# Designs tried in a protein design run: designed miniproteins, single chains, continued (5). Part 63

Each design is a single chain, and the fold is of that chain. pLDDT is the mean over its residues in the fold that is shown.

## One batch from the design tools (miniprotein)

Design m18171
Fold by ESMFold2-Fast:
Structure m18171 (fold): chain A 80 residues (1-80)
Amino acid sequence: SEKEGAEKMLERTEKTVEELLEKAKEAHEAGNENQMKNYINQARFALDWMLEEAKKLGDEETVKRAEEAKKKFEEKVAEL
């Protein structure tokens, strides 16, 4: 279904974002500020794309979940 496709998109994007955040932490610990910023920017791009796709599908719950994922990501970035 359309909603199942959207939920799988969210799961995949959330996993990619978590992997990029871990790489950003590793880069930060290594003192590689530019690489950290690159991973953070890649994750932001993925989250923004996900939110646009969720809005395009018109599913309110999927949009809300995408917005919450973006908020949680920015909270974690602030902890770096």
Scores: mean pLDDT 85

Design m18172
Fold by ESMFold2-Fast:
Structure m18172 (fold): chain A 55 residues (1-55)
Amino acid sequence: SKVVITTESGVVTELDMSIEELKKRLEDLGYEYKVEGDVIEFIHNGFKVIAKEIK
């Protein structure tokens, strides 16, 4: 599984992990996140970040 991360500025990054693994890492790092359907939204360094798993 891959997770695609997109920032408000349009930067796109791919991570070789599942959305569930991303949730765990965000929780371990103390990030608050919102689940909206198949995407996760959170704030990193003041920017809104959207994460979605691609199967």
Scores: mean pLDDT 80

Design m18173
Fold by ESMFold2-Fast:
Structure m18173 (fold): chain A 89 residues (1-89)
Amino acid sequence: EKEKEIEEALKYFKELLEKGEIKVLGVKTVTDATGNKVAVAEIETKENPHTVLAVDEDIVESLAEAKKKGGEEVREKYALAVYVLKEAK
């Protein structure tokens, strides 16, 4: 079930990037209340122009690559970010 959710989120992310509906503005690391480092990606969409995704530090680089390639390369790592975006919408 979780795998299906990730796959759907991946398709959604790819479509948004191809249409220019989503832009990755940048990534940064913040420290949460428990002292853990959490990577967050700043994204822009037409429906939710003020959106921030909390992501694992390991996937930050892949999100930056997606910005450069405009959706030509979509990986499972991007699915988590899109899943959060879809849920927030």
Scores: mean pLDDT 50

Design m18174
Fold by ESMFold2-Fast:
Structure m18174 (fold): chain A 94 residues (1-94)
Amino acid sequence: TRRAEFYAELTALDQAFTDQSQALMQEVEAAGDDQAKLAALREQLSSLRAQFTAQVDALRAKYADDPVLQAVLDQFRAGMDRAVQLIEEKIESK
């Protein structure tokens, strides 16, 4: 079904975001107080945020006719923004 297709795409997006954000968080923790590495990781976080924002926007456009799926994407976007904020705060704490 169209909804089954949506949830398959969202699951793949969620897994990719989780894998990449976890890897980035591990690199942030491993960087210690290395300001050059932390600066590079800030740029990687910005790129990751932009990449996944674009993918969420593409799903919004593809499923624009289903307000229930738009609400699911709103929840996913909110979770993504919170995860990004956590990584930003971790970088700032160093």
Scores: mean pLDDT 89

Design m18175
Fold by ESMFold2-Fast:
Structure m18175 (fold): chain A 83 residues (1-83)
Amino acid sequence: KPEEYRRLADEYEKMADELYKKGIEAQKKNPEKAVEYFKLARDYYSLAAAYYMKSGRTPENLERARRYQKKALEFYKKAKELE
């Protein structure tokens, strides 16, 4: 099960990165759609952090989870700036 959690976390991180890229691309043409992409990216980074924590409470996983939470907060702030 820990290996499954690590794989899910990696998938959610990848999805979040793709959504953030789409948000950046959409900013000038459709700010409302960009906000949606940034909020989804935030949610997926939060999921990635949660699954890294479930995979094992090691110092490395705790640091990765912290980084993902920081990224989620950054994406949320970016969405707020466009509202």
Scores: mean pLDDT 80

Design m18176
Fold by ESMFold2-Fast:
Structure m18176 (fold): chain A 106 residues (1-106)
Amino acid sequence: MITEEQEKKSAEKLLEEIKNSSSDKEKVIAALKLYLFVPSSLPVVDQILAKAKESGNIETAKIALVSYLQNKLNLNEASAEEVADYLLRYYLTGENLLDTIEKLES
């Protein structure tokens, strides 16, 4: 189990990678890692995903995720949309998010 202090340090490193990465791809990878490994840093994501699953309103959930990711992580719209699509696919279809990250890193 990760301690709260270790979780904070991991979140700070990933947030720095999102801010300082030279490519949109690296920012997307770092954002997905932040959600997967330090979900407390993105506390609203699971609420939006759960509401999408319960309501079946995927379009509204995607808009909410994109807006949240742009505001919270300072992602451009295209990168925020890509992250939102991977998170929705993961949550709604059970697609393995770690496998998605590994494929993006290759």
Scores: mean pLDDT 81

Design m18177
Fold by ESMFold2-Fast:
Structure m18177 (fold): chain A 64 residues (1-64)
Amino acid sequence: MEEEKRKEQLEEIKERLMTEEGLAPEKAEAIAEAIKQAADLEDVPLETLAKVVLNGLRGSRAGG
């Protein structure tokens, strides 16, 4: 029912991953797809899970 909005959210997430995190297009797409699948499994809004992942990438102090 909200597939179009979901597709727009995925495109925006991919663009943010490329622009803000400097990821390659293929890697950004893979992460966006993983977020979608995880959101479906956990029954959470795609936007909510995307924010968690983006914050994790930004705040990864454990790896340097």
Scores: mean pLDDT 74

Design m18178
Fold by ESMFold2-Fast:
Structure m18178 (fold): chain A 62 residues (1-62)
Amino acid sequence: SAAEELRRLLPEADERTLIALETFLREHPEYADWVLELARRHREDPELLLREVQRRAQELRA
């Protein structure tokens, strides 16, 4: 699953960050490929990845 791949790509990420990303993927599964691509680019900065995903989530709720 995308959530399992996300945890594999971000082994050093905080559990809070992983839960937030997995919640986004559950609510917006159509964005799974986009989130995984961001995770591959930002493996060393999961907080930056989370900020980008949260920005998208806010736009989708507007």
Scores: mean pLDDT 82

Design m18179
Fold by ESMFold2-Fast:
Structure m18179 (fold): chain A 71 residues (1-71)
Amino acid sequence: MDDEITIALGRMYVGLARIFESRGDREAALEALEKAIELYRKAAEESTDPEVREEAERLVREAEERKREIE
């Protein structure tokens, strides 16, 4: 359950990053993506559910790729 909440928080930060990016605030967008990546990595490492771990790992890669697009 905690891992699901952690993923939900990560998705919230990705949403915030998109808002900051649309405003041209690259620094704030990168900071939000870093927080999302940390949350997704935590879920991937701590989850006991293979499906949740796989989803979290995919979300980490997607967030890292988005971060590279802004950098």
Scores: mean pLDDT 82

Design m18180
Fold by ESMFold2-Fast:
Parts: structure tokens; C-alpha cells; sequence
Structure m18180 (fold): chain A 71 residues (1-71)
């Protein structure tokens, strides 16, 4: 999962601001769908939290990389 998020962030950094927003929304929906499939166990909850944190990091990295390229 983490490697896929890093690749997605790199792809998003090459997009226009509008396409980056659209890609970000799609990524959030994909992560939410995967989290909903996790078992109702302690390990499932921990894995879901880790996925949410990595998603937030990937989105932030993509946003910052894009802003640096424009400035």
C-alpha cells in the first residue's frame, strides 16, 4: 500500500491543480473503500489508521512538491 501511495503522489505532483484535486478525491475514496474491507479486529483498526496516515502524508507531499515547482 505505502509504495502505491508514493507512486500516486509522484503522479499527482505532475498534474494541474484541478486534476490534482480530482486525483486526491479519488485516492481518498479508494483508501476509504479498502479500510471498509478491513476486519473488525484490533489489527484491522491499527492497519486502517496507518493507511489513513500514509494517505495524508502522500497527499501533503504531492501538494508541497507542486507548490515548490511553481514558486
Amino acid sequence: MLDKLKKRAAEMSKLTPEEQEKAGKKLIEEVKEEMSKLPDTKEGVVKGAAMALHMAGALTDAYLARRRAEE
Scores: mean pLDDT 71

Design m18181
Fold by ESMFold2-Fast:
Structure m18181 (fold): chain A 67 residues (1-67)
Amino acid sequence: ALTAEDRRALAAYIRAYRADPNSPEIDARAEQLVLRFITLHPELSEEVVAALRAGDLDRLVALLERT
C-alpha cells in the first residue's frame, strides 16, 4: 500500500517533473508511482484520471496529499 511518505514523495516528484519535464528519471518514477497509486486506490481513479487528462498537476498533487 502507498504510505503517507510515498504520497508525499510522489507529490514531490510531480512538482519536480513540472519544473523540469526533460528529466527522464523523474518522469519515469512519477509515472510508476501514479500507476501504483491508481492500482492501490481504485476509488480515487476517476479523480486522478480527470486531473491527468486536464494536465492539472496541481490538482493531482492535492489528491495525492489528501488522507
Scores: mean pLDDT 65

Design m18182
Fold by ESMFold2-Fast:
Structure m18182 (fold): chain A 70 residues (1-70)
Amino acid sequence: SAELIEEVREIMEKNLEVVKEYLKTLSPEEQERALEELKKLLAEHNKTLSEEEAKAAKEVFEKYIEEVKK
């Protein structure tokens, strides 16, 4: 549901600084590997969502990854 996607976005935003700080402890190669594994995990989870929910969740995740990489 749209409500669930909004809840996930809020949780991700609240944890953004913790995730950014953790990634800074990793080498650039380790950071890329961690992000790649996270993308795979999201793709697997999206199989359980409706097409519209999966699309919205993917957009939220892409914005999160962009923010983490800053």
Scores: mean pLDDT 70

Design m18183
Fold by ESMFold2-Fast:
Structure m18183 (fold): chain A 107 residues (1-107)
Amino acid sequence: SELARAAAALLAGAQTFIDEMRANGLDPEAAREAAGRGAEVIERELEIPGLTFSDLIALIEAHDPAGGARLAAEYRGLNLALKNRDAEGALAEAERLRAVAEELLAA
């Protein structure tokens, strides 16, 4: 399904960010590059050139409004942590994004 494909792409992107942050030792200077690589994974999985994370959230929200709203909240938290150079907070928010994606896939 379209929702399952979107959720799987989000899971892959979130996992990419988590793996990169763990590999770099939670380096706040590397966090934005890791987030960029996660976004590239999502774009590649969905085969939609120029897909933004906001576009992905809108796609999920169209099928599951509650799930989309939860993803939007966690994405705002991730962006805030990145802005504040809070690598541990960014990792925690990415783990919450991954959990929401897993719940959407299990439904």
Scores: mean pLDDT 84

Design m18184
Fold by ESMFold2-Fast:
Structure m18184 (fold): chain A 67 residues (1-67)
Amino acid sequence: GADVVLRVGLHELERAYRELLATEPVERAREKLRELGQHIADELRRKGYDEEADRVLAHAEELIATL
């Protein structure tokens, strides 16, 4: 259901965040996190999970704000 789809999206985003912090400069990490967040959100909206898409985008910006 929606909770599982949201949890998977957030987990993918957090995994990418950890990898990008270890391997990329800050500006590139921000760019890649925005791209990934948008990609996940677009797929969720296509499936009808609009609220979950908004939460993924919000979480991406929260992670970017820590950089």
Scores: mean pLDDT 86

Design m18185
Fold by ESMFold2-Fast:
Structure m18185 (fold): chain A 85 residues (1-85)
Amino acid sequence: SSKLEKLKELVKELEEMLKKNIDDKEIGEKGYEAAKLAVQIAPEEERLRLIGLLIRTIGYILDGDYKEAGKVGLEAAKLALEALE
């Protein structure tokens, strides 16, 4: 699906940004988008955990901790992709 392809691309982008130690609104926005897509595509059994990670991502964005939002969003994306294997 287009959402699955987009999530895989967001994982690559977030991993590259984190390796470069990026800490700006863009990594936060990508983390949020990754966590949101993860919740949307994941199997039912993973959804509660992924909703928790989405809430944490939003919390970091509201606090201005964009790098941490990127990390948590990446974690959510990877969990969703693993659950779909």
Scores: mean pLDDT 88

Design m18186
Fold by ESMFold2-Fast:
Structure m18186 (fold): chain A 63 residues (1-63)
Amino acid sequence: SLEEERLKEAVRFLAEELGLDPDKIPSYEALKAYLEAQGRERAVRLLDSIEETIKLGVENEKK
C-alpha cells in the first residue's frame, strides 16, 4: 500500500542516517526491534511518530 511504501522509504533513510545497513534492517518492525534492544527510547519514539505521521497522511489521501 501507499502507507507501506512511504514507511519503507522512511525506514531505509533512517537506517542509513544511523549508519546501519538497510539490507540488514529492511522493515519498520526490524528497525524498531533493533533500537529497542539497544535502549534507544528517544529514537523509538521518533520512529513511532514518523509511522503515525505517514498513516495520517495516507488516511487523508484515501477518499
Scores: mean pLDDT 75

Design m18187
Fold by ESMFold2-Fast:
Structure m18187 (fold): chain A 69 residues (1-69)
Amino acid sequence: NKDTIKNNLLNKSKDLRNKADDYKKKMDDYVKQSKVTGDESLAEASRYGKKMIDLQNESDNLENTAKNI
């Protein structure tokens, strides 16, 4: 039972890490575009960066919860 819960949390954590990596790619692309377009692309980069951080934090919380089981 505990092993099943732990594995489910670790798998969800991994999925969130993968999603955060996707948002990081979008952030990096907008940062590159900002060298040409300026403020609009920086705003989008910031938006995706925040989404990335939120997912990384959720992933970290799931890993910590799993570690305590």
Scores: mean pLDDT 85

Design m18188
Fold by ESMFold2-Fast:
Structure m18188 (fold): chain A 80 residues (1-80)
Amino acid sequence: MSELEKLLKKKEDELSRKIEEINNDESLTPEEKAKEVLKLVKETSKKLIEEVKKYAPEKVDEVEGLGKFKIEIAESALKE
C-alpha cells in the first residue's frame, strides 16, 4: 500500500468517526446533523483531491470515488 493510500484511509477513518459522532449527538437536530455531515464530507474530500492532484493526479478519480461513497453514507443517515 502506498503512502498516499495510507493517507486516504486515515482521512476516511477520521471522517467516518466524526460522522458517527455527529449522528449520535442527540443535542443536534436532524437538520444540523445533515448540514455538519455533508459539510465535513465535502471539505475533507476537497482537501484530499487538492493534495492528490498536486502529487499524484492519476489518483484523483480514486479520491472522488471515496467522496461519493461518503456522501451516500451521509444521505442514508439523513433518511433515519
Scores: mean pLDDT 69

Design m18189
Fold by ESMFold2-Fast:
Structure m18189 (fold): chain A 72 residues (1-72)
Amino acid sequence: MLTPEQQEKLFEEEKKRIRKRLEENRDASDDELRQLIMEIVNELSDTLPDDVLDRLQLYLGEEVERLLAERR
């Protein structure tokens, strides 16, 4: 099992990957962006502890809202 320190490191690494994927897809449609988020969550759900997954889902929601707000 992962230690809390390993969980925090994993969260930060996945957060960086998510940010990069979202920025590279900034011009995608709203539906394409939502599809990308679902793919990311599905990829992570099989590998991450629930605590890390919950934190990343919250972060993803905040980043998606930020990107959608920037689109008018």
Scores: mean pLDDT 76

Design m18190
Fold by ESMFold2-Fast:
Structure m18190 (fold): chain A 62 residues (1-62)
Amino acid sequence: MTAEELKEILEKTAKNVRDIEVEIGEKTVTVSYTPVGSSTRFTKVLSREEAEKMYKEMLEKL
């Protein structure tokens, strides 16, 4: 899984969010987004395993 692959699947599956950014670190994956209609930017930190599991589950539903 690359940052671009995770970003693309999130953009296809997530509604009511914008400006999705994905950064893959050594042990973590950081996902940042802004909810539509909000000025507040949120950041979620996942483990590499959690991000890969989430990516596989989203792919299986497409």
Scores: mean pLDDT 80

Design m18191
Fold by ESMFold2-Fast:
Structure m18191 (fold): chain A 96 residues (1-96)
Amino acid sequence: MDQARLQDVVDRGNEVRDRALLTAKTALALGDTKLANEAEELAISSSAAIGRAEESYRKGNSSSAINDAQKTLEEVEARTQRVRDEVDARLKKFLG
């Protein structure tokens, strides 16, 4: 049970991280270092949440850490979407 929940956290966290990194690359291409840095910080936060959940699972204290990681990833995902929306708005303005 806990192993399946941990795998869900890892899978979701990797997806959020990859989206954040793609957003950072797009922001850099637009010359927006502030948005790029915000997106990179979100990728780091996602990776940190995965690492904490994995370490706690290995130590036998997984339930609370998995719940905390899920909550952190939900918050990071919402922030990543907002940064993506801002990058998309800038891209549309740049293109016409």
Scores: mean pLDDT 82

Design m18192
Fold by ESMFold2-Fast:
Structure m18192 (fold): chain A 80 residues (1-80)
Amino acid sequence: SDEELADRIAEEIKKLMEEGYVEEASAFGDMALALYIRAGKYEVAARLAEKMAESFKEIGNDELAKHYEELAKKYRELAK
């Protein structure tokens, strides 16, 4: 399912972030978020976006951190 595929992609994002592959982590993140949204898993999508925002902030990428913070807020609203 889209959710199962997104879960596997989310696991790979963690590894990419740990290794510093920012561009790849962002691309896989966007893919996983799109799949969660298609599956109606808005709360899961919000949690992933929050995690990505935190990770990008930790490595000093403030632009991507803010981008994922905004997506997390949007998905939190959709989950209500």
Scores: mean pLDDT 85

Design m18193
Fold by ESMFold2-Fast:
Structure m18193 (fold): chain A 51 residues (1-51)
Amino acid sequence: MVRGLFDKYGIKLSDEELKELESTTHNLYDLRRVEMKLKKAKETGKKVSEL
């Protein structure tokens, strides 16, 4: 699920970053938060961990 969002926004993450986000994504609410962070990361050019 989280991988699909990264592919959708064209964001490349390390295995560590991917594992961290997957471990905190348990429901649709968490999934929406991840999607919003990915949108901001793509807009600002910042890493997800910097948000």
Scores: mean pLDDT 66

Design m18194
Fold by ESMFold2-Fast:
Structure m18194 (fold): chain A 76 residues (1-76)
Amino acid sequence: MSQQYFDQAQDYIRQGDSDGAVQYTSTAVFLQPSRQQQIDIIDRMIDFARRQGNDDTVRGLDRIRDRINGNRSPPP
């Protein structure tokens, strides 16, 4: 079920649809009961967006990650 939303989000990233990618990733994250699973999904999606060169989507997904953590992720 969450995989379906994850796959759809990846399709939006491939198309350059940042809004669609963020919305579907958010849904996939919300379907996960554990924080660790939510982080796993968002990290995988951010990595995919970076590899596609979709910087706007990366920024949107980073906001979802921040919300899961309840903070802003500092740079490495």
Scores: mean pLDDT 76

Design m18195
Fold by ESMFold2-Fast:
Structure m18195 (fold): chain A 96 residues (1-96)
Amino acid sequence: MLVPAEEVLSPEVVEKARKLIEEGKKLFKEGLKAFEAGDYDKAIELFEKAIEKYEEAIELLRAGAPEGVTTELQFEAEVNLSLTRMFLSITKLAKK
């Protein structure tokens, strides 16, 4: 069941996780621009960095939450992680 992060996590953990997710989103957007430009090596690097930021956020949120509880913020990070992994795979296939 999804719960607001603010209900189960400290404000400091929520702020750090939100910052990591925003950094991941920025890197993903930069990766998309590189992909559109045909710079697949740069796109791969940026998508891998975005994945790292989302994984850090998920680990932080998971460690602070009660067992069996998924926060809305963790769910957002997991969705963005899955999307970024999909684009990473597409980019690797486009590169010959």
Scores: mean pLDDT 87

Design m18196
Fold by ESMFold2-Fast:
Structure m18196 (fold): chain A 74 residues (1-74)
Amino acid sequence: APNQKVTGIGVAGQLPHATVAHLDVAERLLVVAHKVDEWLGLDPTPARQAAADLRDLMRKAGITPAVTDEEIAA
């Protein structure tokens, strides 16, 4: 039978509150990281991609990302 309970990096369909809080902080840190990379003249692509991957994982886990894709792209 189809089973979507486990998605992403070992995430079950429901996460503990502490893990959810850590994912929110991680998303915000990756947004800051790629903006800092751009400001320093470094390639922001790795940090930007990591932020996108984390946001996708959060959505699959039923968590609403704090930062929009449009804000990331700007």
Scores: mean pLDDT 63

Design m18197
Fold by ESMFold2-Fast:
Structure m18197 (fold): chain A 72 residues (1-72)
Amino acid sequence: GPAGSAAARAGIAALAAGDLAAAREHMLQTGRNGDSGGATAVGMALAYAEETGDYAAAARWAERGVRQAGSL
């Protein structure tokens, strides 16, 4: 299947922008859409962003995780 959902990609974009509240909402929506792997990837990156403040690194880790959760 495809790597993540549109909601997971929106979560990655929110992480890159430093909007952690929006990233959390998109993570929850990713889970509601049935993409548990994508939701987990965004959630782990969110925790990293909250602990370190490194939004760019968090967004890169989330994108990699979302891609690994699904296959093209």
Scores: mean pLDDT 80

Design m18198
Fold by ESMFold2-Fast:
Structure m18198 (fold): chain A 71 residues (1-71)
Amino acid sequence: MLNRLELEAAMLLSQAAPTAEAVREALERAVKRLGGELLSIEVREEGDRLVATATVRVDGEEYVLTAAVPR
């Protein structure tokens, strides 16, 4: 379950659109499809990279996921 959520998030960020809003929307859909809840998401630009940090709740536990993709 957790490994699947991390993989889905990584795949979405690897195909990330150039906007933070698009990344957030894609991640919200993936989390809901896995039966979790997206509590927060932050997308930042760091030089030539896009870094996303998301907090999700699955099975009553909170997890922080971080992924970076080149821009």
Scores: mean pLDDT 66

Design m18199
Fold by ESMFold2-Fast:
Structure m18199 (fold): chain A 92 residues (1-92)
Amino acid sequence: RLDESILESTLKAYEEAAKKDGPLSELQKREAEFLKKVLEAFKNKDLEKIKEIVEEYLEEMKKSLSPEEKELLDLIESRLKGLLKQVELALS
């Protein structure tokens, strides 16, 4: 089950990875900001807000990625749908 401590640990891992200024640092920064918003809404048990955050992030990724990155976009979308299902299960 997804819980607050898992989200906090994941957020910390992405923030630390972003600080290393590697090839994925910008993606890791975006992921950290996304997870921070999800964590705050999760603490408030606001499933509807989490759905809005997920949809906004997916739309932002669609605008940022090129057609050549379709496989990456499909992976991100699948991961976000998985996260949403885990959140729904945890807040049930």
Scores: mean pLDDT 76

Design m18200
Fold by ESMFold2-Fast:
Structure m18200 (fold): chain A 73 residues (1-73)
Amino acid sequence: NAIKKAEELKKNIPEEVRENLKLHTEFDEIMKLPAKEQKEIFDKVEKEYPLQDRPLTPEEFREYMKKMIEVKK
């Protein structure tokens, strides 16, 4: 029943919402890694994509999460 409900929801939700759910799921997997592995991913992202010295916008934060996921792979 959970699988069937998930399939029905996928058909009825906008593409943007589906992309956000996938991003959240993959980001959560990174956040469940041991602290050492998380730090290695963060350091790689920081080296390639340095953070600006200001608060990130929601859009910038979303892009940053995508970069972390890419670096993990």
Scores: mean pLDDT 68

Design m18201
Fold by ESMFold2-Fast:
Structure m18201 (fold): chain A 72 residues (1-72)
Amino acid sequence: ASPLTAAQEAALQRLNRLVNELFEAYENNDKEKYEEKLREIRELLTRDFGLPEEQAEAALADIKESIDAFKK
């Protein structure tokens, strides 16, 4: 199992919260909040998880595709 530090655990909890908020913004058709939450998720992935920008962008693309698939 991959060890999680306390900081990574806190970041994971924040990521889950942001993804839930992103989904709510999408369901409510709130484009401003949706874009804001996408930016916050990208910042979290790069700063707190230490992902390269390319990997963070790929993860965001996967999240967006998952939300779009749920709508269809």
Scores: mean pLDDT 77

Design m18202
Fold by ESMFold2-Fast:
Structure m18202 (fold): chain A 100 residues (1-100)
Amino acid sequence: SNEEFLKEFEELLKKAAEALKNGDLKTFQEYIEKAKELIKKRIKDEKKKEEALNTLDQAESTALSLYEQYKQGKISEEDLEVQLKAIVHELVTFLKEILE
């Protein structure tokens, strides 16, 4: 179901965000790859699949940029956590909209 898919997708993104917050880039990449595979498996429409994968790629790039800003002392740990949570929420909301 779309509801089950969105729940699984959100759980993978939350685990990716937690790994990134803890500086575990390898685990972050592993969860992002699992999220991509979930999209490829569950979305059958080719255009929606491409849109979802492209949006996830953009979110991954944004999250990594935020992490680099945090490492450079440009943003606080609290700012990083808030912004990563916002990215997860926006991704899940976007994916829910394109599945309707």
Scores: mean pLDDT 89

Design m18203
Fold by ESMFold2-Fast:
Structure m18203 (fold): chain A 89 residues (1-89)
Amino acid sequence: SELEKELKETAEKTLKLVEELKKLAEETGLMPLLEELADSKTVKEFIEKLREKAKKSEKKEEIEKLIKIIEEAEKLREKAKELEKKLKE
């Protein structure tokens, strides 16, 4: 079905974004920053903390790129939830 295909494609896109996030964080030396902020209770709190760190960081542009990937992954997560609801009619 179209919904099952779209859900599968959404899951595949999410996995690619997670891989891109890890690769970028490792290449830029920002993995310790992500690990430090992993205690954040929500994705919103995590993003807000990253934005505050970006303002004071020499790696501001790299942190902003990480935030964009995280925001895209969150949009795909929300889309997947809506698709799962539609599959149940």
Scores: mean pLDDT 80

Design m18204
Fold by ESMFold2-Fast:
Structure m18204 (fold): chain A 87 residues (1-87)
Amino acid sequence: MPAVPPEVAAAYRARVAALAEPLRAILDRYLAGEPLSEEEREQLLALAEQIAALMLESLREAGWSEAEVERIRERLAAVLEEERAQL
């Protein structure tokens, strides 16, 4: 797992926090194993998709090759598919 520049990592974390903040209560309930409504599950999946897209953008900004970014994209897509099946 190669390191990314601290500036890119900091910007990524700040943007992730901003995206997750409105859904914090739903995230806390999900992590506690509480049942979620269909709308709440779709909101978490949309958040995960947005975070995945942001991660790929940040890796490109960090100078990762398109081949490396594509491998991460494929892994993230598989994780999102698994999460959708579990929700």
Scores: mean pLDDT 78

Design m18205
Fold by ESMFold2-Fast:
Structure m18205 (fold): chain A 81 residues (1-81)
Amino acid sequence: SALVEEIRKIFEEAIKKLPEEFQETFRKSLESIIELVEQGDFELAKLALGILLQEAKKILSEEEYKILEEAVRKILELIDK
């Protein structure tokens, strides 16, 4: 779907700016979130994005976290359309 492709694009652009050692972990989390979006379960997808940010805050620097947080904000705006 166009929504899934746009979400993937936003998230991949953010992931590429993060440390290489964490990129695969975030891609796996994104695939789980995309499955929820494809199923139309937008409330669970939003919850999963919130959990992703809480876990990311434990392992990323403040600047790296802000990159991911901005990407998640854009994705949430797309889901709410």
Scores: mean pLDDT 85

Design m18206
Fold by ESMFold2-Fast:
Structure m18206 (fold): chain A 67 residues (1-67)
Amino acid sequence: MVLSDEEKEKIKKYYIEELGFSEEEAERKVKALDEVIRKYGLDRDKVVELVLNGDTLGLLSLVLSKM
């Protein structure tokens, strides 16, 4: 597990409250994000920051920098 339970809850809350996802959709997205962080060895703190700020391009750039 890369993301802490606290970080997962913060991201899940952001997806539900800001983006309008269901609880099931938000949980699925958090699991996918955790897997991407693990697969590409991304900086956890930086990924959390980018997601909570809605910086989709910054997140994509970070993933591409590790490919």
Scores: mean pLDDT 78

